# Designed miniproteins, single chains, continued (5), part 101

Each design is a single chain, and the fold is of that chain. pLDDT is the mean over its residues in the fold that is shown.

## One batch from the design tools (miniprotein)

Design m19741
Fold by ESMFold2-Fast:
Structure m19741 (fold): chain A 61 residues (1-61)
Amino acid sequence: SSLVEEAKKRVEEIVERYRAGEISSEEALQELVEIAVELNKAGLMTPEMQEFFERAMREIA
């Protein structure tokens, strides 16, 4: 799904911005939650996507 591919790219960009010191952990987590809500509403929050988000959140928590 193009939505899943776009979501993964957006998550990677958020993690990169956090690692570069451009955004706080709180800001990064907020942006990740917004993407996760979009995927849940679309019915695209599969177990694979849940694992992907958990790994991303661990990087910034």
Scores: mean pLDDT 85

Design m19742
Fold by ESMFold2-Fast:
Structure m19742 (fold): chain A 62 residues (1-62)
Amino acid sequence: AEEEARLKATPRSDILRAVGYAILGIGYELDGDNEEAIKAFREALELDPTLSAVRKKLEELE
């Protein structure tokens, strides 16, 4: 319905920002900098707390 089009527009912006931080966190993890990776993943979860993959990464790095 009409609500679906608006939902795809608005949440997409939030998801893109959250994904950006998640990618940054993965970059730090690959560099061996777990402290920075945790901080980046935390920022991603603040933007979208439903990102189960990011939450799982935090659990593994903690």
Scores: mean pLDDT 72

Design m19743
Fold by ESMFold2-Fast:
Structure m19743 (fold): chain A 83 residues (1-83)
Amino acid sequence: TEEAEEYTEKGKEYFEKGEYVKAINYYLQALLLDPFNEEAIKGLAEAAKKAGVPEFAIKIMEWLLSQDPNNEVAKKELEELKK
């Protein structure tokens, strides 16, 4: 959706500013509207790693997969986070 894209853009903006917790919150809002948004999924994983809370990203990826097991981007990010 247009709103999900706007939240993803804000997440990226705050990520680039080093405000990783704000970036996480915007990427989460995007994923609540569009759980398959690749940029938001990847952005959340990277922002959580930079914020020192990769376990939070793991929980969100597991939640996305519990909603739809065919979410291939979430599955791929989860595999990378567990390494």
Scores: mean pLDDT 86

Design m19744
Fold by ESMFold2-Fast:
Structure m19744 (fold): chain A 77 residues (1-77)
Amino acid sequence: MTLEEKLRQIYEDFKAGKLTLEEAATRIFQLVKESKDKEKTIEVLRKLAEEARSDGTPEAKRLADILEGLIDQIEAE
């Protein structure tokens, strides 16, 4: 599985109520930490954050905020 596929699966499980916000965030943080390609990681996180914002639910918005904060942290490194 690619990083994008893994992140999408976490988001789908979160939307389905299979993962809490904390569980989804933790899994995403672990995948990001294991990634060797910062540019690709930022790209896929931005795409996921845009999708979450577009979904318009309060839960999706909270996840988008977390993803955007994580992008900022990666860019600061």
Scores: mean pLDDT 81

Design m19745
Fold by ESMFold2-Fast:
Structure m19745 (fold): chain A 93 residues (1-93)
Amino acid sequence: MEKLKEEEKKKIEEAKKKAKEEIEKKKKELLEEAEKLKKEAEELEKENEEEGKKKREEALKKVHELAAELGKLDEEAAKEIKELEEEAKKKVE
């Protein structure tokens, strides 16, 4: 019985680590995309003020969408980790 508790703890720890790594990877990709769009808008603004301003507005809208998606990932990660912790408690009891 004690051996079963140790195995369950290891499985839950592995699942938590995997979930965190997956969410962190997605967050990094979204942040990189947002940063790239911002840099492209700044470069265009320097070359042509009118065209650059329009592209900057488009980039800002896209960055705002990416920020909303990032917030959803944070909520999803928190929920997944909580579920894993509750499952661990149920199995170890």
Scores: mean pLDDT 71

Design m19746
Fold by ESMFold2-Fast:
Structure m19746 (fold): chain A 74 residues (1-74)
Amino acid sequence: SDADRVAQLVEELRELFRRIVDLLGQGTPEAQEEADRLQEEMARIEAEIAGLIGRERMNELLFQISQEVQDEYS
């Protein structure tokens, strides 16, 4: 179902976001290049979610994910 697909994509976004935060924390050019690639992958997943549930709900999910990941690093 679309709901199951969205749940899978949301978990992939959470993992990508965590990896990006960790990479940016390393402060190396190699880590920055990898973070840039993961950000491009994140944008593709965001587009798929928006196609399934709409842009508005996707933005709400992104905000929630960002807060959850930020809380993990606080």
Scores: mean pLDDT 84

Design m19747
Fold by ESMFold2-Fast:
Structure m19747 (fold): chain A 90 residues (1-90)
Amino acid sequence: SMMEEARRLFAEGEAALAAGRAEEAVELYRKALELAGEDNVELLLGLGHALAAAGRDEEALAAFERAVEAAPPELREAFREYVEKVRETL
């Protein structure tokens, strides 16, 4: 299924990021996002981290902001606080 393929790509992206292959992780997360839906919070957070690791700071912040917007209302403030802390490290 598309969701099973998206989950596989997500796992491959996590492995690539852990191995220091940040640009490969970006590509894997983007493909997973296309399959799972562009508002998938977990994938948007993964994409943001991969973009930050690749030195693509403005794109990373955009991905994190999309994750905040996609988050359910009860988690949205927690995600905003997280994004502000990430911004401080970029």
Scores: mean pLDDT 85

Design m19748
Fold by ESMFold2-Fast:
Structure m19748 (fold): chain A 69 residues (1-69)
Amino acid sequence: GAMVSAEGAAAGVRALGGLGLLSPEAAERSKQAVLDLGPGEITADQAAAAVAAVAGERQGRAFRQLLES
């Protein structure tokens, strides 16, 4: 699958928070969850699954769409 940097994924989580799609608490937890997947590159699937597990499936799908744009 597509690869993203953990830092890029964290920036994507902040963008969702800025759009009002995540509360500040959900954004912080989601950011930490994607950073916990390891330093450097992660799959877009792993990043989206981490956000979905913390913030819910709708937020995970929105995040995946953001990563694919």
Scores: mean pLDDT 78

Design m19749
Fold by ESMFold2-Fast:
Structure m19749 (fold): chain A 58 residues (1-58)
Amino acid sequence: MSAEEILARAREIAELLKAGDRERATALAHELAQEMGLTPQPDPELTLAAAVIRALEL
């Protein structure tokens, strides 16, 4: 997965969270985290934060 694709998906997840669609945001965050090799977390905010931090380190 390219850095551009990771950032695009991270933005989509952030927009879903801002819209209040936590269920969909959580599902996409877990999917992104799995593709990035991160351990999924039960807290959607922590999963999203980990995915975004990982994307920024690329």
Scores: mean pLDDT 67

Design m19750
Fold by ESMFold2-Fast:
Structure m19750 (fold): chain A 68 residues (1-68)
Amino acid sequence: SEEAKKLIEKAREALDAGNPQEAVEYARKAIDVDPNNPEAYQLLARAYARLGKTDEAAEAMEKYIANR
């Protein structure tokens, strides 16, 4: 999906800019558009890890692995 791809890019840009909360929001929107997109879950896991949300990061990583 072109929409999901743009949201994933926004999530990546937010992480690179040091805004992990914004990255969570964009990654979640990407998942809403395309629930099976592994890149969105990988970005969600990275964003949660940077926020110190270890359990949420682990769950997102499991979904990343399951959707590859």
Scores: mean pLDDT 86

Design m19751
Fold by ESMFold2-Fast:
Structure m19751 (fold): chain A 65 residues (1-65)
Amino acid sequence: SMTEQQKQFLQQQVDGLLTLATKLPKDASDKVKDYANKARQALENGDLEKAREYVNKAVDVALES
């Protein structure tokens, strides 16, 4: 289903962001990890829109670091 495809894609993005965070400066790393973990919690709660919002926030922090 589309919901399961979106969930899988968002989970892959969360995993990638957590890996990327280990390579970032401390302040950016902490923010990316915080947003990625919030996205993961949103996915566990079935809130795909909130998960996507947190993934986007993590990406924005990583790009500005």
Scores: mean pLDDT 87

Design m19753
Fold by ESMFold2-Fast:
Structure m19753 (fold): chain A 88 residues (1-88)
Amino acid sequence: SAEVEERLREMEEEWLKKVPEAEAAYEAGDEEKQLELLLETGELQLEALELLIEEARRRGREAELEELERAREEIEKQIEKLKEEKKK
């Protein structure tokens, strides 16, 4: 839908702004900032996948739905691992 496309565009713009920040944090050896940016980008990817999953369900795109749900589970696991890292 147009609403989903607009939200995805907004998230892409936010992600593109975070990429150079993540690179700068990596170059500076700022592990805390690097971890924060990875969590932020991971959460954005998760939100985007959730929107795509709902759109796939609405359109009856079963094969795409399966792929998107697998991608969501992978990102969720990565976010959990990063959150555990932050607690250390």
Scores: mean pLDDT 80

Design m19754
Fold by ESMFold2-Fast:
Structure m19754 (fold): chain A 63 residues (1-63)
Amino acid sequence: SDEQIRKAVKTAAELYAQGKSVQEIIDELVKQGIPFDLAVAISQAIANGIPAEKIEEILLKAY
């Protein structure tokens, strides 16, 4: 759902701001029920400095 995607992106951004590694972020998102491929995409985008709003836009248009 749109809400689930937004929550995942927010969680990834917060964990990254706390100094968590990309791998730790992926593991936490998967633990929360996010599919592995999506968890990887979100975590890498955050680590590459892409704004959360832009990540949400890309993912929501992809469904």
Scores: mean pLDDT 84

Design m19755
Fold by ESMFold2-Fast:
Structure m19755 (fold): chain A 62 residues (1-62)
Amino acid sequence: ASIVNPNADEILEKYKEALKALEEGNYEKALEIAEEIVKEYPNSLLAVAEYEEVRLKVEQAK
């Protein structure tokens, strides 16, 4: 997908930071990062999917 979507590297880098925050138990930071991704790339299916994944992981961790 990254060879087709030129923004994929930026989106994935931010997603990696969100996942790191989740691993560290910082759920607020993880959600904030994920929300920022979808605000910058609202029409990106990758960004929307990453946001939903972070949100679900936070919900399951509670």
Scores: mean pLDDT 75

Design m19756
Fold by ESMFold2-Fast:
Structure m19756 (fold): chain A 60 residues (1-60)
Amino acid sequence: MDVISALALKEIEEVKPALLAAGATEEEIQRLFELARSGDAEAASKELRRIAERLGVKLP
């Protein structure tokens, strides 16, 4: 796994509790991890931001 994919996984792990508390589903979180693990860090980051914006969660 490259550095960019590792950073995407870390970002998802850091915001996961806030996303779940705001109403994200386990399936949505699993999809984010799947995208990051597949090496598509851009798609993972984009999807993470879309979910966070929808739920009003602030990303770092």
Scores: mean pLDDT 77

Design m19757
Fold by ESMFold2-Fast:
Structure m19757 (fold): chain A 67 residues (1-67)
Amino acid sequence: SAMEEELIREAERLEREAVRLYALGRYDEAIKQLEKAKELYLEAGDEKSAEGVEKGIATLRELLAQQ
């Protein structure tokens, strides 16, 4: 549906913003954008993309825990 497509587009935008924030060293902000992207993918029924984002969040959290 158009609503599902719009949720996916917004999730993809948040993922790109997370990459930008990560490149700037803003890791906590990057994680927050990824958490929002995951929620939007789940709302759209895109469980595979949500799983991919969750793995990205886990990786970033592990990197932060080592600091």
Scores: mean pLDDT 88

Design m19758
Fold by ESMFold2-Fast:
Structure m19758 (fold): chain A 80 residues (1-80)
Amino acid sequence: MSTGQQNTLSSLADIGLQLLDDGQSPEEAARRVRRLGRSLADAGVAGAEEQAELVARLVEQGDVESLRQLAQDSRQAAQT
C-alpha cells in the first residue's frame, strides 16, 4: 500500500480506539469512523472509505486488540 494509505489507516485506527476509550458505544464509534472516512475521501484521500470500513468493522466488534495491532502495523509500514 502507499505511504499515504498506511498513514490514513493508522490514524483511523487510533481514532477508533480513542472513541471506544472515551466510552462511545461500538456502534456509535463505528459510525463516526465511517463518517470520517467519507469526509477524507471527499477531500481527495485515496482509499479512505475502504480503510474506514475496515476500522469501523473492528470497532463495531469491540476488537480493541486487532485495532491496536492494525495501528502499529500501519505505522511500521508507513515508515518502511
Scores: mean pLDDT 77

Design m19759
Fold by ESMFold2-Fast:
Structure m19759 (fold): chain A 77 residues (1-77)
Amino acid sequence: KETELILEAVIYAAKASKYEKEGNQDLAEEYRKKAIDLLVEAGYTPEEAERFADLAYKLGEKYGDTLIENIRAQLAG
């Protein structure tokens, strides 16, 4: 379950970067917060969760939909 929370957090962080690129700042902030909340639930401190989410956000910036699709495939089995 911890792995599923982390992977879902990465998907949300990647979505946040996509929404920011599309000019939807409200959704970008919402999904970034959701990513951080999931990482805290997975056992990271708030500071660690924010750093992790920022890294995932940057990966989403570079790899976009491909990153989200690949992580979803891993979660599905």
Scores: mean pLDDT 78

Design m19760
Fold by ESMFold2-Fast:
Structure m19760 (fold): chain A 60 residues (1-60)
Amino acid sequence: LEEAKRQLVLDAALTLYEKRGASKEEVIQAARDLAKALGLSPETMERVLAEIEKRLDELE
């Protein structure tokens, strides 16, 4: 399910940032790699990466 994969990428990214203390750049790169591994469409990948970046900017 495309939406379930998108949610998994988002949750993994936020966990890396909050619990592992990864940098914003590391989180975005890991999210991109995970999205590609899960086979997300380019459109869904762009949307989840934009959402992650917005969420991380708001947490600073």
Scores: mean pLDDT 79

Design m19761
Fold by ESMFold2-Fast:
Structure m19761 (fold): chain A 69 residues (1-69)
Amino acid sequence: GREEALRLVRNALTLLVQLGLVSEEEAAEIRKLLEEGRIREAAEKVRDLATQRGDPLTAASAEEALRLL
């Protein structure tokens, strides 16, 4: 459900930050979406960034979050 989706998106964002695949500005935008309860938009942004930057496992995790919403 929503809580599981939120956890998956937060974990996926943390991985992208740790791998250096997103800027602090991009991470801040995604965190703002999560704070606003815009979990679908946050998950889509994480998925798209992970896909564009060659992290298929994080992209798959974000897709799973979208399925749980």
Scores: mean pLDDT 88

Design m19762
Fold by ESMFold2-Fast:
Structure m19762 (fold): chain A 90 residues (1-90)
Amino acid sequence: SKKEEAEEVKKNLEEILKDTKKKLEELKKDLSPEAQKKVDELLKEMEKLVEEAKKKIEEGADPKEVEEETNKKLQELFDKIVEIINEDKK
């Protein structure tokens, strides 16, 4: 059912965010204070994307389309975080 699909997608997005936060907290330990702040700002953007995705699904958007769009945007933000981490190590 659409309700079951919506709940599954919401759960999947929450788990991706949780796992990403855990990985980034570990990577963040060895970064400069400036790089840590930039990573924290991008993490807040990731949290906002997941919150907005959940709202779209609740408003009747297709859960699979929202999941695909949100995962793409989350990947773009993650790539920016990786770039910040790599620049800080130079």
Scores: mean pLDDT 84

Design m19763
Fold by ESMFold2-Fast:
Structure m19763 (fold): chain A 107 residues (1-107)
Amino acid sequence: EEEEIKKILDFQYDAAKAAVKYGSATAAEMFAPYLRDVLKDYELAAKAYEIAVKAHPDNADLWLNLGKAYYELGEYEKAIEYFRKALSIDPTNEEAKKLLEEAERKL
């Protein structure tokens, strides 16, 4: 069970690195949540989300998740920028409002 999970994660990590390297928006969107939530590789997750938002700039959830990755990296000014972008697309997003306030308190 643990060995199977490790093989899947290793495969997904290699695929995510390739997606970031080659700029594949589809693969970046698929693997970015795994990079952030499972592997906690916030630097690679941020790069994957940056590729995703370039392909889908009107997707508020992608901007929110990009902001979350930068927040975890301690880059609060960038996190604030991306949370504001998410709110400009979807002003009703309560999670983005709360995270924006939290990031602003870190400055």
Scores: mean pLDDT 81

Design m19764
Fold by ESMFold2-Fast:
Structure m19764 (fold): chain A 66 residues (1-66)
Amino acid sequence: MIPDDALSLAAKYMIENNVEGRSFPVVGPDGVVYFPSKEQIEEFLKKKGLIEPEDGYKLYDTSVPK
């Protein structure tokens, strides 16, 4: 099960970078890597909208600052 915080962070990155169909790896505060799917992100946005992700969640993407 993927936390809403990880889904929200992936959704925010997708919107910010205009890549609305892509899945992004998200690292949680405990170092657990989540892989939100495009469908999970879209369903999350439809049901909850964009929320503030919890501190400690970050994208596993070297092109984006921590």
Scores: mean pLDDT 69

Design m19765
Fold by ESMFold2-Fast:
Structure m19765 (fold): chain A 63 residues (1-63)
Amino acid sequence: MIDQKEVDEALARMWIGIGNILASRGDYEGAIEAYEKAVELAKNNPELKAEAEAKLKEAKEKL
């Protein structure tokens, strides 16, 4: 049985990937939204949350 936490962590990693793609295209507003979703989904994984928060901060600094 897959735990909801494992599903949320997988989705968080996907949203980090989406944010990275959007940021690479210069869509920092879209990247910020994607990273914010990743932060919320990663709230039970401190390491993944920290990665998402670092990406979010970087995207905000590019606006």
Scores: mean pLDDT 82

Design m19766
Fold by ESMFold2-Fast:
Structure m19766 (fold): chain A 73 residues (1-73)
Amino acid sequence: SMKEARKLHAEGVELQARGKLEEAAEKYQKAIDLDPNYYSAWLNLARVLEQLGKLEEAEEYRQKSKELEEKAK
């Protein structure tokens, strides 16, 4: 559900702010699983992956976020 996806995203943001990067990534992934068009969750997952040194995956997810945001306009 979209409400559950937003709640998971908010939990991910709180975890990321506390430096719990792996847990934040799990929350963002669950948000995407519920709402694959949630471009903010894709973008924040990409940012966490960059911080974890997973640069190739981060770039792929950043591009996915950009495509979804443009499609939403």
Scores: mean pLDDT 86

Design m19767
Fold by ESMFold2-Fast:
Structure m19767 (fold): chain A 84 residues (1-84)
Amino acid sequence: DELKKKLEEIEKLLKEADKLVKEAVKAEEEGKLEEAIKKLEEAIEKVKEAIKLLKEINAPKELIEGLEKQIETLKKQIEKLKKE
């Protein structure tokens, strides 16, 4: 059941990305901008890994596009934080 194992890994990566985004929000609230940026960059890497696995299992384009849009949103957040 290779498909199921890939889906479980994708779910784990996306859960880790969500946790990193939550940690970045807390760091930003505390004025720790460098820590917030680092956590958002780590979240982007997790989402990229999930997209790679989704492409390997020929997942629907709609799902992949949704995650690619999430990466763009996170990149825009990093850009705003760097303009401090």
Scores: mean pLDDT 87

Design m19768
Fold by ESMFold2-Fast:
Order: C-alpha cells, then structure tokens, then sequence
Structure m19768 (fold): chain A 68 residues (1-68)
C-alpha cells in the first residue's frame, strides 16, 4: 500500500523532465532535481500536504520520501 502511494508520486513527478525519481526498496522514493532547490522545496511542501503518512527529508538537490 505504501509502495503504491510512492509509485503514484514517482509517476506524477516524472511527468516533469526536471525531476528524476527512483524507488529504493518498497518504502522509499528518492527524487532529484538539478540546479533549483526552491522547486524541490515546493514539491516537498505539496507532498507533506497530500501524503501526511510519509516522512519527507530534503538535502541539497535530493528529496527522500519514506513510508512510516
């Protein structure tokens, strides 16, 4: 179930060519964006609002989502 939510997010963010998303195991999604940290922060805030059951962390150009 958590994997399905992460796969939905992956499909959505990969519609934007500025983002690359990679599944790690069944409970983690790693999202990379090149050059613009503000776009990554904006995405993180939207995900927090839409998927409150996910842990969200951001470092540099990388956003990591983990199922709780």
Amino acid sequence: DSKKKLEEIKKEVEADPDFKATMVGDDTLVIEQTGDILRLIGLALRIIGDYPDLEVSIEGNTLTLRAK
Scores: mean pLDDT 79

Design m19770
Fold by ESMFold2-Fast:
Structure m19770 (fold): chain A 94 residues (1-94)
Amino acid sequence: MKVGVVSVLVEAESPEAARRAADAIIQAMKATPGTLRVEVRIEPVPGGYRVIARGLFESLEAAKQAAEKIREALSAVPGVTRVEVDVGEVDLGD
């Protein structure tokens, strides 16, 4: 079985910006049909905060849709300084 994967890395200036970015990522992924799993964490780093997220999707197309929604949602979050969104596909077999 092939699944879509989205990996997100965000750098934020403040804990409020990091929380808003995390919420935006979660909502964008949950709003995508075919979402299987969503994981998000926030960690403090020198100079700010890092938001690390990963989503699993039923298809590569669902992952691409989620990535687009994430990019749009994050563009509206003040205090986000860097956004990296990667899309891939993994064959889990069976």
Scores: mean pLDDT 84

Design m19771
Fold by ESMFold2-Fast:
Structure m19771 (fold): chain A 62 residues (1-62)
Amino acid sequence: GAEAEAFARSDAVERQALANWAREKGRTDLADAILAGDPAAFAEVLREMGEEEWKRQEELDK
């Protein structure tokens, strides 16, 4: 599926960056899963990052 393809296209630097972001947010479970090769965890972190970016832009526009 699209999640598995996105994960397969990611490199080690991208996976490590997302894992580091997840750890900073206290989501060590997601960080470990990404480094273990779980595309669902990779997709979940991308979703959460996108939601935070959208909220940040919303706050800046107010």
Scores: mean pLDDT 75

Design m19772
Fold by ESMFold2-Fast:
Structure m19772 (fold): chain A 56 residues (1-56)
Amino acid sequence: SLEQAIEYAEKAGKAINEGNWVEASKLIRKAADLAMETLPPEEAARLVQKAVSKAL
């Protein structure tokens, strides 16, 4: 769901702030996969990018 995609993206932003790049990468992939279940790839990418940036 989009709610889960946003949650994973926000967790990725927090992982980046902690310096945990491996965890952030995994969370971004999960967020993108979930967003693409509902949105075209370009819109899914924008959603994930905005959610990650908001959590930074």
Scores: mean pLDDT 85

Design m19773
Fold by ESMFold2-Fast:
Structure m19773 (fold): chain A 83 residues (1-83)
Amino acid sequence: MKEIEELLEKIEKLFEELKEAVRKGDLEKAEELFEELEKLVEEALKLLEKEKDEEKRKKLELELEIILGLARIMLGVLKLENK
């Protein structure tokens, strides 16, 4: 559980950094941060497979899917603006 909490903190920090890169129009930085975010989310989801509390697992999985979905949308919009 402590290991997943540490990953969630890293994911939150990367998501904030991604939002800042998008705000600045830094496509290269946003793409790098998105790739890192994707990797950490995959790692967190893998750890959640071992979580015995089904409700807690489902809640955290949904939160991670929302974060990744929002990041994907923001990056997609930035890519359209940079064309």
Scores: mean pLDDT 82

Design m19774
Fold by ESMFold2-Fast:
Structure m19774 (fold): chain A 99 residues (1-99)
Amino acid sequence: MGDYDSSIKYFEKLIKEDPNNSQAWYDLGEVYFEAGEYEKAIEYYLKSIELDPNNSKAWEKLAETLRKAGLEEEAEKVLEIKRTKEDVKSRLEELKKSL
């Protein structure tokens, strides 16, 4: 039994102060991942990547979370976008449509 409420409130406060804080979005994704709330974790990791596409850890955690959610094909697409770094914004929007 874990209490994630204080951690969630802390990172939500950081995001409210700076919505472009990609690290705070990533950390919020980690909290939801540890809580087993994979759909929310996916949303927050995606937001982190949209703000900072060079956050290699966010890409890896997004792929891992997609696999845990049973979205294997989407996980492979994430890793391919990370590897090529071509049309990242367009390919992320297409990925979001498959989720």
Scores: mean pLDDT 83

Design m19775
Fold by ESMFold2-Fast:
Structure m19775 (fold): chain A 99 residues (1-99)
Amino acid sequence: SMRKEAAKYAAAGILEAGGEFSESLGRYEEAAEDYLAAGELYYELGDYEKAAELYEKAAKLGNKEIQAKALKNLAKAYEKLGDYEKAKEALKKAEELEK
């Protein structure tokens, strides 16, 4: 549905901007949560490159729980992009965090 897709793009853009704003204030955990949520919306929209970018930001700034989730989602995005080496590396990093 074009209307649902437009709404998801708007929501993703708002969350990405919110993450950037939170990061500028040193609110890294809030920034990571917003970047993760924005990435998930871009992934649902099939924008895997943008999703991967946002998951990388979430993985750098978040707590261990957000980092592990972001890295697993990043691996899925890289698989969709055909970047299997980057997907494998992201999964390895997520597994290391869960030990």
Scores: mean pLDDT 89

Design m19776
Fold by ESMFold2-Fast:
Structure m19776 (fold): chain A 73 residues (1-73)
Amino acid sequence: SPVAQAEERLKEAEAEGNPFLIAAMKLLLGRAYAEAGDLEKARAYYQEALRGAEALGNAELARTAQRHLESLG
């Protein structure tokens, strides 16, 4: 499933310890949960991706996560 695929990618990013990839994979997992109809998990992962992007000073990733949060209501 798209959720299982995104979870595996997040595990790989966490194993690598790359903070950018971790934030990006959390955004991907949030989208997979939103598509599956789990809006609460989608919101949680988008918020985590936003925090990660802000900690990195990555304005583009932060903006992307924020737009996805806004799309959930």
Scores: mean pLDDT 89

Design m19777
Fold by ESMFold2-Fast:
Structure m19777 (fold): chain A 70 residues (1-70)
Amino acid sequence: LEETKKALEKMIEVDPDNAAAWAGLGLVYEQLGEKEKAAEYFRKAADIYEKQGKTSDAELYRKRAEELEK
């Protein structure tokens, strides 16, 4: 899990528009029980997917972030 987090952080350093990497960080933080950080990263991924025209992916991660904030 920690290795996955480090790899995803590295991917974002190289390509900040890698929505999949932001979503991956959301999943990692969700598994760690850090719901607020997970929601933040899912919202970031959703914003990037929306900019790329991937509306279905954007909606998926926005909904997931909303569920974590409850």
Scores: mean pLDDT 80

